# Designed miniproteins, single chains: the designs that were tried, part 65

Each design is a single chain, and the fold is of that chain. pLDDT is the mean over its residues in the fold that is shown.

## One batch from the design tools (miniprotein)

Design m2257
Fold by ESMFold2-Fast:
Structure m2257 (fold): chain A 82 residues (1-82)
Amino acid sequence: SEEIEKEVQKLRDELIDTYIKARKAVDAGDKETVNEYIKKMEEIRKKLEELKAKSTDPLVKEYIQSLIDFAKSVIEDIKKKV
């Protein structure tokens, strides 16, 4: 579905942007803002999991899974720094 592909790309871009902002908040020592970005990345991960469940194409599911794994990785990276 073109709609699923567009939403996946949007979520990928939002995840990368949020991760960059989270890293800057870590460097600034702003724990409150860091926790808000962790929550946002967790919400993006959940949306990716929902899109994976809706997809019928195995290759699209595999791509979405790689983004879910990436989201988990960057969330854990930020959590270790708080």
Scores: mean pLDDT 89

Design m2258
Fold by ESMFold2-Fast:
Structure m2258 (fold): chain A 99 residues (1-99)
Amino acid sequence: ATISLEEAFNVLVQGIKEDPNSFKTIFDFLDVDKDGKLNINDFEVFKQLFSNFDTDKDGSLSVEELERLQQVANNHPDPETQKQLEHFVKLLKEKLEQQ
């Protein structure tokens, strides 16, 4: 089972809509236009960030690639960013299990 980078981005967008504070640091990093919304330009930044975890370069994240992302999240030096990344990985894993 895999999740596409587009589906992963949509999980993040939905999470921000449901609780804007849950992903504030990640949102601020991706909101390149500083318009308070995520758009196609922000998705390009998201793809670039996650390209390092997409080892086979197929535009999808496998369970193994999500486990690698979780390890990066668990070792992040900023506690708030760590919490937000761990929450994001949890949502992505739940999405994979529902497919």
Scores: mean pLDDT 71

Design m2259
Fold by ESMFold2-Fast:
Structure m2259 (fold): chain A 86 residues (1-86)
Amino acid sequence: MKEELIARIKEIRDKLLSKPATPEVKAEIQALFDEALKLVEEGKYFEAIRALSRAVMLAYSKGAITVEELKELTNELARLAGLASR
């Protein structure tokens, strides 16, 4: 479970950081992912998912991802929350 969560968080991070954005926005996204990974290491899985949600919403609000990508990532976060519950 923990290893799968870490791997998936890193995949989402790499996807968002590959999108066109300003260095400032990329730094904020990176910081939220670093927080999420730290929270997973501490066993705080739901707090980690909340940090990921903030990163995804930041990317969307800055135009780095489309509404369709936002829906896809929101569904993935819901799946990760389900995994964290078991």
Scores: mean pLDDT 81

Design m2260
Fold by ESMFold2-Fast:
Parts: sequence; C-alpha cells; structure tokens
Structure m2260 (fold): chain A 73 residues (1-73)
Amino acid sequence: SKEEKLAEAKELEEKVAQMDKEIAETKEWVEKNKDKLSQEEIDQINATIKGAEDHAQQLRERAEKLKAEVEEA
C-alpha cells in the first residue's frame, strides 16, 4: 500500500542517516589515528568505509524508488 511504501522509505532514510553518521565518525577516527595505523590497516578500513557508502547509496535509491512508486498511485 501507499502508506506501507512511505513507512519503508522513511525507515530506509533513517538507516541511511545513521550509516552516514557512523561513516563520518569512522573517517574522523582514521584521520586522528593514521600515525598509529599501518598503510595496510588504513586501506582495509577505507575499503570497509567504501562498502558502507555503497550500501547506504543503495538504500537511499531504494527509498527514492518507493516514494516514486507512491507518486504513481
């Protein structure tokens, strides 16, 4: 239903906001601790951050699709 799609889109948007916050905090932590980390550790953390950013983008796109489907109703 329209209401269910909007509710799911809102939940996805809230999850994306939380993920964006955690990604930003992780990036800040890496910058503050880069002198204590090996390049291999930094590369591994950056790969994890990239994966999280890609996942957040996928969820954002899903939320937008759900909202677009509601506009067609």
Scores: mean pLDDT 87

Design m2261
Fold by ESMFold2-Fast:
Structure m2261 (fold): chain A 67 residues (1-67)
Amino acid sequence: SLEEFLRRRDPEVYERARRGMEHVDGVTPEQREAIATLVGSTGELEVPPDVRDARDLGRWAVERLRR
């Protein structure tokens, strides 16, 4: 799951993203789908260390898929 993935990779990023996901207007359904697609289509996803919250993660995931 996305929760287990984030917690496994970086517990601090996971905690910030989890809190952000509940109240972040900057995370669209498209961004959430992009994150889920990357988790599902790649065996391992390396999240950049500057991804600090759900908005950063969403933007990064969309850029990663679109290039």
Scores: mean pLDDT 58

Design m2262
Fold by ESMFold2-Fast:
Structure m2262 (fold): chain A 66 residues (1-66)
Amino acid sequence: SMIDTANSLYNMSNTYFTSASNTNSVSTTNSPDSKVGSDTVSTNNLNTGNTYNTMADNLYGMYNNM
């Protein structure tokens, strides 16, 4: 169903946000040399999470308007 798909996308979004948080934490505790790589991964995960969240919102919106 559209709701099941939207919930799956929200779960994917949450997974990416959690990964971004964990990567940022590693960046702050390791070394300056690893920070740029960790910050890039964190930013990419946040952007991907936002994309899945937006897709989920769009599916819920379409379902509710039917």
Scores: mean pLDDT 73

Design m2263
Fold by ESMFold2-Fast:
Structure m2263 (fold): chain A 90 residues (1-90)
Amino acid sequence: SEIIKKLAELIKKFRQAVDDKDVKEAIKITDEIIKLLKEAFPDDEFVKEAVKKIEELKKQLEASTDPEEREKLAEEIIKIVEEVVERLEK
């Protein structure tokens, strides 16, 4: 699936942005993931719930000034996106 391939590339870029401590880039990539999921799966209830969680974590990441908290929030975003990818591959 082209969508799964795009999500995997976005996860890879997101991990790189987090490693680089580039919060602005991490937020930008999160927005790209949210947009892709909303456009590709507008009627999937699991994806809708995942998007809501990602949007909330994104807001917390934007508000956070603590590097350790940012890393935990980033890992939670990655986990949710990976759960979506696993569901879409099956």
Scores: mean pLDDT 86

Design m2264
Fold by ESMFold2-Fast:
Structure m2264 (fold): chain A 93 residues (1-93)
Amino acid sequence: GKAVASGSGGVANVGVGGDPETALRMARNWAKGLEKISGKATGYGAVGDRGGAGGQAPDENTSYNMAIGGAKGAEEGGLKATAYRGDRGASPP
């Protein structure tokens, strides 16, 4: 999966899970990873084979750390994270 920051002070992790169930599990694991680092997950969900989770970050460094935490959460759930980055203002794909 790929982690992308979106919105001012926000972070989102979005990836492709191959199927809707895997995508939703990936989104849940990203949300848990975000919460463990320093932020609050605002939501998670999946559409088709794509899943995502969002959270709030007070600064760019926290956004990046939350993206790392999200990727680690996805990997702990049995999925392999392929890319991550928490850039404020970046749009999810």
Scores: mean pLDDT 56

Design m2265
Fold by ESMFold2-Fast:
Structure m2265 (fold): chain A 66 residues (1-66)
Amino acid sequence: MASAMSAAYRRMREIVPDETAGDILRGLMQNPTGRLTPEERDRLLREHGETRRRITEAHRRGHEEL
């Protein structure tokens, strides 16, 4: 589990070098219902999902030929 989490964190930082989505998500995982508002939590989760979908889409488009 720790290795898988570290790999995901590392990949996220490579995808968004100027964004700290990985660092923010790690903080959220440590305190998922802590001091973050529901809106802030949803924003972080949305950004994480959006980033992954963007990469998946780019990878898929490479096979489909746009």
Scores: mean pLDDT 55

Design m2266
Fold by ESMFold2-Fast:
Structure m2266 (fold): chain A 95 residues (1-95)
Amino acid sequence: AARRAAAQALVDELIKEAKEKGIKVEINQPGPAPSTAQLRAIAEALLLAIKYKSNVKATFHSRHDIEIEIEKLPVTPENLALHREVRARIDAAIA
């Protein structure tokens, strides 16, 4: 419960920050509430999207599956390092 609540709070904060920075965020969730793992995936995508000022679309297919699209995310060595840093930040926030 606490870990999921922390993950949801982080996602809500990052959605607000993304919108304030003019980033379009679309989350399609027609079914049950997202899992902690899905919330972590959304938070990671939002942090990357905020860094690159890119739009994000997340679609929930099931409790165990989520599709995330970031319109402008270049694949470079720097981005792989940033991806690791983003994961570390999320782990710290949701511990």
Scores: mean pLDDT 67

Design m2267
Fold by ESMFold2-Fast:
Structure m2267 (fold): chain A 64 residues (1-64)
Amino acid sequence: MAELLSQAGKIVRDGEADPEKQEAAERALLRFYVTGDRAGALAGLRAALPPETFAQVAALLDQV
């Protein structure tokens, strides 16, 4: 996986304790990486993550 995806995964694990929500967020990140569907990925991340954690991940995706 790309370095940015690795960094996003770390933020997800540090910011969200629920394994099911972590998995949902990781699926959203994988969707973005494979398909380029930023809108779909951001919607999935927002639904799965606390607002502060979502903001950090969204900022990383904005670099792409």
Scores: mean pLDDT 79

Design m2268
Fold by ESMFold2-Fast:
Structure m2268 (fold): chain A 68 residues (1-68)
Amino acid sequence: RKPTLAETPLSDEESLEKLIEIMKERGILDEEEVEEIRKLAEEYGYEYARDKLQRKILEANGLSVEED
């Protein structure tokens, strides 16, 4: 059995990478878009990159849009 960490959420960078991986698997993000988001994280921080990624997901994922 692996040691149990206290109910600690993923770090900002781990959370961003997980989101990128999921969105890439779903085809929402292209390889080029993934690189763009990673560059934003390196330049402006993971929080900023995550917010940008969330905006892209919100617009493309059809949460309030009928068309793809």
Scores: mean pLDDT 68

Design m2269
Fold by ESMFold2-Fast:
Structure m2269 (fold): chain A 71 residues (1-71)
Amino acid sequence: MEEVGVVYVHDKESGVSYVQAYVGEREEVEKWAEEVKKEFEGSEVYTVLLPKEKASSEEMNKALEEKVKEA
């Protein structure tokens, strides 16, 4: 089943935020997200995965906002 993964990275020192997205099979998206987390271990990293069929910009933004609030 294809999923859309979104990783939000916030560098606290510079105040700059980066967003990366990947579309693929669930296993590939999960592997990609873990690799991004390892690359940015010193930053705040938030990961959201949504089924491709339900992955609208609004739903992705909502899920990211919820993850940021929980951290």
Scores: mean pLDDT 73

Design m2270
Fold by ESMFold2-Fast:
Structure m2270 (fold): chain A 78 residues (1-78)
Amino acid sequence: MAIVEVELPDGTVVTLKANDHNELIQTVFNTALEHGVSVPEAIGMVLRLMGMALDGASLEELAKEAGRMLKEKVEESM
């Protein structure tokens, strides 16, 4: 299980929780869309995380990178 807290530019704290890579990918995609990230950008985030997983990144490493990307993409969408 991985858990990461992400503070968005508006001060909202989002918690990403996942027991496996599939759950993390679903959570990241849904959270990105809920916070104004476009569908193509959210898909781009998912594809990058899948690439990292195929390269052997741990679930914790993926969760931290997902949180970083989520913050950046939400900021870009504002």
Scores: mean pLDDT 81

Design m2271
Fold by ESMFold2-Fast:
Structure m2271 (fold): chain A 100 residues (1-100)
Amino acid sequence: SAALEELLALVEEALRALEEERYDEAIQLISKSMELVRELRDAGLLPAEVGARIERLLLEAASHVAKAKASTDPEEKARLTEEARRLLEEVRRLVEEALA
């Protein structure tokens, strides 16, 4: 699915933005990913349970990125960034499985 490939590309771009500490761009890419997940669920291209799990992981990742952006403590910022990275990598894995 071209739309599933687009979702994968958005998640990979969000991971790169996060690695480069481009938090605002990472939040925007996560938001676009969430919109596309809803469209894919509505189109029947993602099973409802898988789509719901991806949405939950994306929402949690966005929360961690927003907290990382706001933090002035380097240790807290690094921890929150790593937590967001792990959540986005799990999303990438689920999208790659849906493409297989």
Scores: mean pLDDT 90

Design m2272
Fold by ESMFold2-Fast:
Structure m2272 (fold): chain A 94 residues (1-94)
Amino acid sequence: MLSLEELVEELVKLLSKDGKLSAEQFKELLEFLTGKELSDELVEALMKAIDKDNDGKISAKELLEYLKTVFSEEVAKEKLEEYIEKLKKEKAEE
């Protein structure tokens, strides 16, 4: 099974061509992980706190550090694996 770092890298590669998540992609990920609908204002505030290079996107490294802060490694791995499988199924439909 992949490490948390490898899962984050796989997710970012699956969603992004430039190796970073957009605000929309980050919002969808957080809503999946939390099971809650998030306001655009909350997502923007979180991105500004996490986005250390101020490019308006979240890198794999920034996402990994954030997930380690909010979740235990095992919980983060389980949730990311579930989200990646969901995205792969959606991509396979079209």
Scores: mean pLDDT 77

Design m2273
Fold by ESMFold2-Fast:
Structure m2273 (fold): chain A 72 residues (1-72)
Amino acid sequence: MERREKLLEFYDRLKAAKTPEQIREVLREAREAGLPEREINFLITAADKGLSKEEFLRYLEEGKTLSEIAKN
């Protein structure tokens, strides 16, 4: 699975997670799927900022860093 597809899939699941247990499970599976810690942090930061799926994909395609997402 391509990096973009993996990140989008886990981002959708993370946004759908309603409990701390579900959030932990999504992040565990993302790590097991081979996403490095910086990508995990990208997912967490984007979800915390409440980015839409479209905004998430635009930031990913533009190569936005965690610091740029966190700043805004």
Scores: mean pLDDT 73

Design m2274
Fold by ESMFold2-Fast:
Structure m2274 (fold): chain A 77 residues (1-77)
Amino acid sequence: SLSFEEALQRTIELAKQGDPGAQLSLAHIVSHHGLEEKLANSLSEQTLEDILRVAREAGEDEDSIRAVERALEIKRK
């Protein structure tokens, strides 16, 4: 079985490859686990924009959407 950290890293790699399920999973968990800086450091601006789009299209909660927006803000500065 994968640990949380191993599963998270695998999900990040899939999200980098454009996997929409992985991108949605990252949007869902980012707020709950305080991962905004980790996502900003691990993903390109384009991938974070793709995650934000997928999360909005899927109707993710506002806290998840705001957390992805914060990751984008961190990435741009």
Scores: mean pLDDT 84

Design m2275
Fold by ESMFold2-Fast:
Structure m2275 (fold): chain A 92 residues (1-92)
Amino acid sequence: SLRDKISEVVGLEIELVGLLFEARINPDVSEEERELIEQKYKEAVEERKKVLEKMKSLSEEEQIKLLEEFNRKLREVIEEMRKILEEARKRG
């Protein structure tokens, strides 16, 4: 359902913000790693902006497909951020 897709995306958004916060407060994260994570976050924000703009004019079926595509993009960004943070954690 559309509600289920919205809930999934909200959960991923919370995870994304949590990883960004960890990158900002963890002293073992280098400046270069922090910049990479900030860049990945900005990519997710730009994709979010596109989703929010398109959602208003779409049918429920099209909204579900758009949220599934956004879900995929968020998972990709989260995985890349996790990989960077795991390398930092190994050095601590």
Scores: mean pLDDT 87

Design m2276
Fold by ESMFold2-Fast:
Structure m2276 (fold): chain A 101 residues (1-101)
Amino acid sequence: ALARAPLRAALVALDKDGKIVGEEVFEAESLEEALARAEPLVEEWRARGAAAVGALVLPADVPEEELRARAREYAARVAAGDLAGARAIREEALAELEAAV
């Protein structure tokens, strides 16, 4: 049996008008792997005109649609300059990762 990776990452890139210009979801064995895989995607989307990129990592047990929705909300908060709201979403995701381990 192929063991499922314990984590899933979602990245959403928005333009200045809040439209999705990039979205990617992948599985990762660790936060370090997720961040390393996210970095080139963030750079590529910024080069293509993304105003904000939101990246979230959650346990793989969280439904992909929920992870995507939360990543979209995080990117929207960053695009709006709501850094406090973006931080709250990120801190909630980190708490869920800590609780799942």
Scores: mean pLDDT 80

Design m2277
Fold by ESMFold2-Fast:
Structure m2277 (fold): chain A 87 residues (1-87)
Amino acid sequence: SSALEALEIWRDYLLEEFEKLAEELVNDKSLSKEEVEKRLRQVEKNGLAALEEFAAELQIPEEEKQRILEEFRKEYRRLTEKALKEV
C-alpha cells in the first residue's frame, strides 16, 4: 500500500484502541469523570505525537499530514465527548 494508506490505517488503529480504552475507563467505577477525561486527554496527546512521528518516517507531504492529524483530533474529541456522557 502507499505511504498515505499506511498512515490512514495507523490512524484508524489508534482510534479503535481509543474506543476500547474509553469503554474500559467508563466501566471503571473507581474513576471520577474528571479522572477519565484527564486520561483520555493524555491518550489524545500521545496518539497525535505517534501519528506525527510516523508521518515523518513515511515522508508524508505537510498538507496530507495536517489533514490526517485534524481528522484524528476531530474524531478523538467526538469519542471523548461520547464516553464522558456515559460516566
Scores: mean pLDDT 82

Design m2278
Fold by ESMFold2-Fast:
Structure m2278 (fold): chain A 109 residues (1-109)
Amino acid sequence: RVGIGRVEGKDADVVSPDGKVYKANIEGRGVAYEDGRAVGWGKATLENGKTGEVRLERTDGRIDVVEEKADSPEAKYLARLAAQMALNAAETALRGGPWEAVVRFEKRE
């Protein structure tokens, strides 16, 4: 059995580590396995067209970054956030049976 996680966000307002607010489209996918392993993928596209993509793997209780590429630090941060959320959603879905868990980001003011 596997758990599936998905993250979606369109025109989401996100505060970067430097304190600036960026608009981004965010997507993530995760899969969790009964042996305790889980994988997550995330992608972020900023309003200026810059992108980030991150892959994460949980093995033996720890999350490792196995792949990352980004046009900017902000895009990388958002992609990693999406990947972590998708991985966590997949683990939650696995505990609840063969369910898919979806996390959505909406514009906030």
Scores: mean pLDDT 75

Design m2279
Fold by ESMFold2-Fast:
Structure m2279 (fold): chain A 89 residues (1-89)
Amino acid sequence: DEEALRALLERLEEALERLRAEGAPESALRAAEFSILVVRAALGDEEAREKVRELLLANTDAPEEEVEKIIAEFPAVALADGRAILAEA
């Protein structure tokens, strides 16, 4: 659902701005930034998709085929992760 992903992106960007203004810890800021990147990738942003692939390959022992499977599930993953981040804001 592209409309739901766009609405989530807007809310995540607002949440990130709020977290920055309140001096949230770097771990929270990085989590929000990663969620924004995942949502952008799910919306067809090629640069965001490549960046997420690089981060997953660098931070997991998963083989390339498993990473591609995770990327294919981005719409569902983005919605779940975005919900978790928004609960903090």
Scores: mean pLDDT 71

Design m2280
Fold by ESMFold2-Fast:
Structure m2280 (fold): chain A 77 residues (1-77)
Amino acid sequence: PTPEQRRRAVALIMQAYKALKQGDYERAIELAEEAIRLNPRTRATALEIIAQAYEKMGDLEKAREYQALADEERARA
């Protein structure tokens, strides 16, 4: 990723956390996915946000799937 893409990916992660805190779970997922596209190094954090959003929406199956992916990504780091 370019330095600009890295900075924007970090900003998207911060916006995703804000959306998650505000109860805008679909937006949190959208922002987290965009962060991964701009900088794959955000993948572990972004997947954790997506998992939390699905948990808050009551989709426990997707929450477990995304949390497992996040844990796998963390283990590789």
Scores: mean pLDDT 85

Design m2281
Fold by ESMFold2-Fast:
Structure m2281 (fold): chain A 117 residues (1-117)
Amino acid sequence: MELPKDVPDARAAAWFVDEEGRLHGFVGPPREVYEAMLAAIDAGYRLAGVVAFAKTPEAREAVDEFVELAIELMKEQGLEPVVTESEKDGLRVKAVVADVENAEIGGTTRDMRAEAA
């Protein structure tokens, strides 16, 4: 579990769905966006997708690290990540979208002590 490189020429965005189905987004350097992603997931938000882009080789490494970590987070939430990438005029863009199938109706309080033996 490693943080993305803190590179000023790299930019990322992530968007989430709250329990009401509303979209929330965070934009910034990959490291800050990743830290925001962890906080949102801890708050019960579902990670819907990310995009990252870079113009320099060092920033491209930060984008690649960020996307890989985002894929891991999506898989940990039981989502299947779909990755798209493009490069034109020195701008590299990577996007990952999670197939947010309906979460089961998770609104019932369940006792975590189902196994007391």
Scores: mean pLDDT 70

Design m2282
Fold by ESMFold2-Fast:
Structure m2282 (fold): chain A 90 residues (1-90)
Amino acid sequence: AVREAVQFATDAINQAGAWVDQHMDELRKSVEWTGEVVRLRDRALAGTPEEAERDIARIEEIAERSRKEGHLGTAKMAEYLAEEVRRALE
């Protein structure tokens, strides 16, 4: 029946919308963490050694959180940038 076909189409659209919303939330979170890590790295390189050590600790916290939540690319990037700051302090 036409009504049954309309219901199936509506359910499919709603399922696709829910998937997009979930995916967009995960993407927004990854972008936010990436931006924060880059800002922390830039601040650490411009600041005092003591300030840099605090900023490295924050980058490492973001790396651990990202890894636990399955954002492995963000975690690896954060770990790399923390190492970059540490090398600059040597």
Scores: mean pLDDT 79

Design m2283
Fold by ESMFold2-Fast:
Structure m2283 (fold): chain A 94 residues (1-94)
Amino acid sequence: NAAKAEEYLKKAKEYLEKALKSKDRREAYRYARLAIAYALLAKAYASDASVEEKVGTILRAIGEELTGELEKPPSEEEVKKAIEEAEKLLKELE
């Protein structure tokens, strides 16, 4: 599982970088949420056991949220909080 944990950690870092560079709130929020998803995947594969179903459920739920029609675009504060959560998760995995 270590190899997959490293791969997903790298993906999380890549998406966080994209979120930080994005000028569009919706795009930044999407990348930040993907960074969180991949960080959680890395954590799951680094810790133990087959939680394939739980990991898949988390990724699918985030995917559905990101592809769904939002009544309002995310605020700057929501984007900032998502980025901060991604950074916190990545720091915890170090």
Scores: mean pLDDT 72

Design m2284
Fold by ESMFold2-Fast:
Structure m2284 (fold): chain A 119 residues (1-119)
Amino acid sequence: ATSQELAALASGYGEEEAIKRLEEMRKNNVDLTVDFSGLELTREDAEAIGRRFGAEVRGEVKVGNFKVTGPASKLTEEQVKALREVFKAYDLLARIGDLRPGERLEGEAKVENVVYEVK
């Protein structure tokens, strides 16, 4: 599924690789359904995770449920910007999962609940 492909790219290779794939889809005007469940990591939880691994983590993830359906070429700049924040959240959470002692990680990703039907 498109959501799984984009999330996997963001988690494995970073937000820019997910954006490149999205831009390819926009150029080729594929119909897409992007459906992401909400993601949350509080500043307090991020700091606690850092302490647990002997690392320093500062940041927050607050992404609501996200759904976009329609032709990729008709995505607005606002919708692409919101997708960037979703990909940033997946990238940040993956980096937190791979923390090593002595590392420092900082980042924020915030998106409200989003439901768009692109016509």
Scores: mean pLDDT 81

Design m2285
Fold by ESMFold2-Fast:
Structure m2285 (fold): chain A 85 residues (1-85)
Amino acid sequence: MEEELLKAVEEAKKEADKKYSEELAAQARSEREKSIEVYKEVQELHKNNPLSPKELIELVLERLREVVTTPGALYLIDLMEKVLE
């Protein structure tokens, strides 16, 4: 009975790790889909009113900041904005 309890605890830990990984993967997938939508929007805006390279990058970074929640992606956006200064 104790061995079955220890096995259940081990399986619960594996399930928690798996669920966390699946939630992170789902978040990354959602952010990727939103980023593709931002890309299409910016591409259409650029076709209708051509932007300079700096303006185009600034617009992309501004729109991506609204749709991404991953700390790593937000950090990369912040770095890119600093490079443009």
Scores: mean pLDDT 74

Design m2286
Fold by ESMFold2-Fast:
Structure m2286 (fold): chain A 75 residues (1-75)
Amino acid sequence: MELTERIQQVVEAVRETAPLAARYLRYPYTALSRLTPEQYAAIQPYLDKAGEAILNGDLEEAVKYLVKAEEAYKA
């Protein structure tokens, strides 16, 4: 499966549960550039783990970490 297809599947899975994280996957540079350093520091470890899971083809793990990133952003 192409990387773009994996990203699209994960975005579709989290679009309603984690809409901010879904936006970061589609437009990561643009989305991240609008965060404060403190907001980015809070979500970055979850985004890193989600990205690693996508590269490994573990889409369920990727969804889990994107939801955690969304919750960290809201906290």
Scores: mean pLDDT 73

Design m2287
Fold by ESMFold2-Fast:
Structure m2287 (fold): chain A 63 residues (1-63)
Amino acid sequence: SEEEELKKRVLEYVKELAKLLAKRLFNADSAKVLEADEEEAVVEAIKGNEKITLTYTVGVGWS
């Protein structure tokens, strides 16, 4: 349905935005999404030999 397709697109947008935010805020060399839903994403960011896990919440932590 159109509703199901919209939800899938929202999820992909959440994942991409979370990766971009992790790179910008942490100045990371790379970032990957570990898990995500329509409301938040958990991202693993790597900078040199350091690894950090970040969570981004849609609507409140995303402007």
Scores: mean pLDDT 75

Design m2288
Fold by ESMFold2-Fast:
Structure m2288 (fold): chain A 83 residues (1-83)
Amino acid sequence: TKEELRKLGEENEKKALEAEKKGDYEKAAKLYEQAALNYRGSGDLKSYIEVLRKLAKILKDKLGDTEKAKELEEGVEALEKEL
């Protein structure tokens, strides 16, 4: 259900934050990506956008993936225009 997907998103976001605090940025990025998919599936677009921004920041600031971060930021900007 949408409720189950939202709870999965919350759990994966929490795990991503824990990985980030431990300096495991590759793991944090994967968990934020999973949380984003869960929030999107639940229809929680606000949380979807928030975790995508966190993912973009890690990609840019910690993993050096500036191109992927920019693509993600542009996608978020496009989504915000629809809300």
Scores: mean pLDDT 87

Design m2289
Fold by ESMFold2-Fast:
Structure m2289 (fold): chain A 76 residues (1-76)
Amino acid sequence: SIDEIKQRAVEEVQKLLDELEAKGYSPDEIIGEAHRKIREIVRRGREEHGLTRDQVLEIARAMSDIVHDKALELRK
């Protein structure tokens, strides 16, 4: 289902953010890697699941919200 794809996408991005921070990557490197991962997930969603534009936007927004929150945290 779309909810399962969205949940997996959010978890994949969150896991990447946590791993890169734990490894001591800079804020700019963490955010840059997260944006690359979002592009990969969106591409896979289109290719593997045939996601519609609206479904892609919903998932992309959820992933972007996680990255935005992390960016604010890292800039404190």
Scores: mean pLDDT 84

Design m2290
Fold by ESMFold2-Fast:
Structure m2290 (fold): chain A 75 residues (1-75)
Amino acid sequence: SEDKELEERASKYEEELLEAVEEVRKKVEEKVKKLGKLGDKADVEAAFEEALELAREKGVPEELIEEIRERALKL
């Protein structure tokens, strides 16, 4: 039965997706903290947009991308 293989693939995909979201979140937070000390908002925005674009390429849903963006802008 392919049902179990599909469930295993779905679980693995969800795990990889959550890992990708957390990696993007960490990288954005690190860049925002580093650039925040310099006070350059444009550089901060460029840095996290680049990280979010990488997350989109990895298949992170837009809803989560927007949540990460909102959190990063508040750091």
Scores: mean pLDDT 65

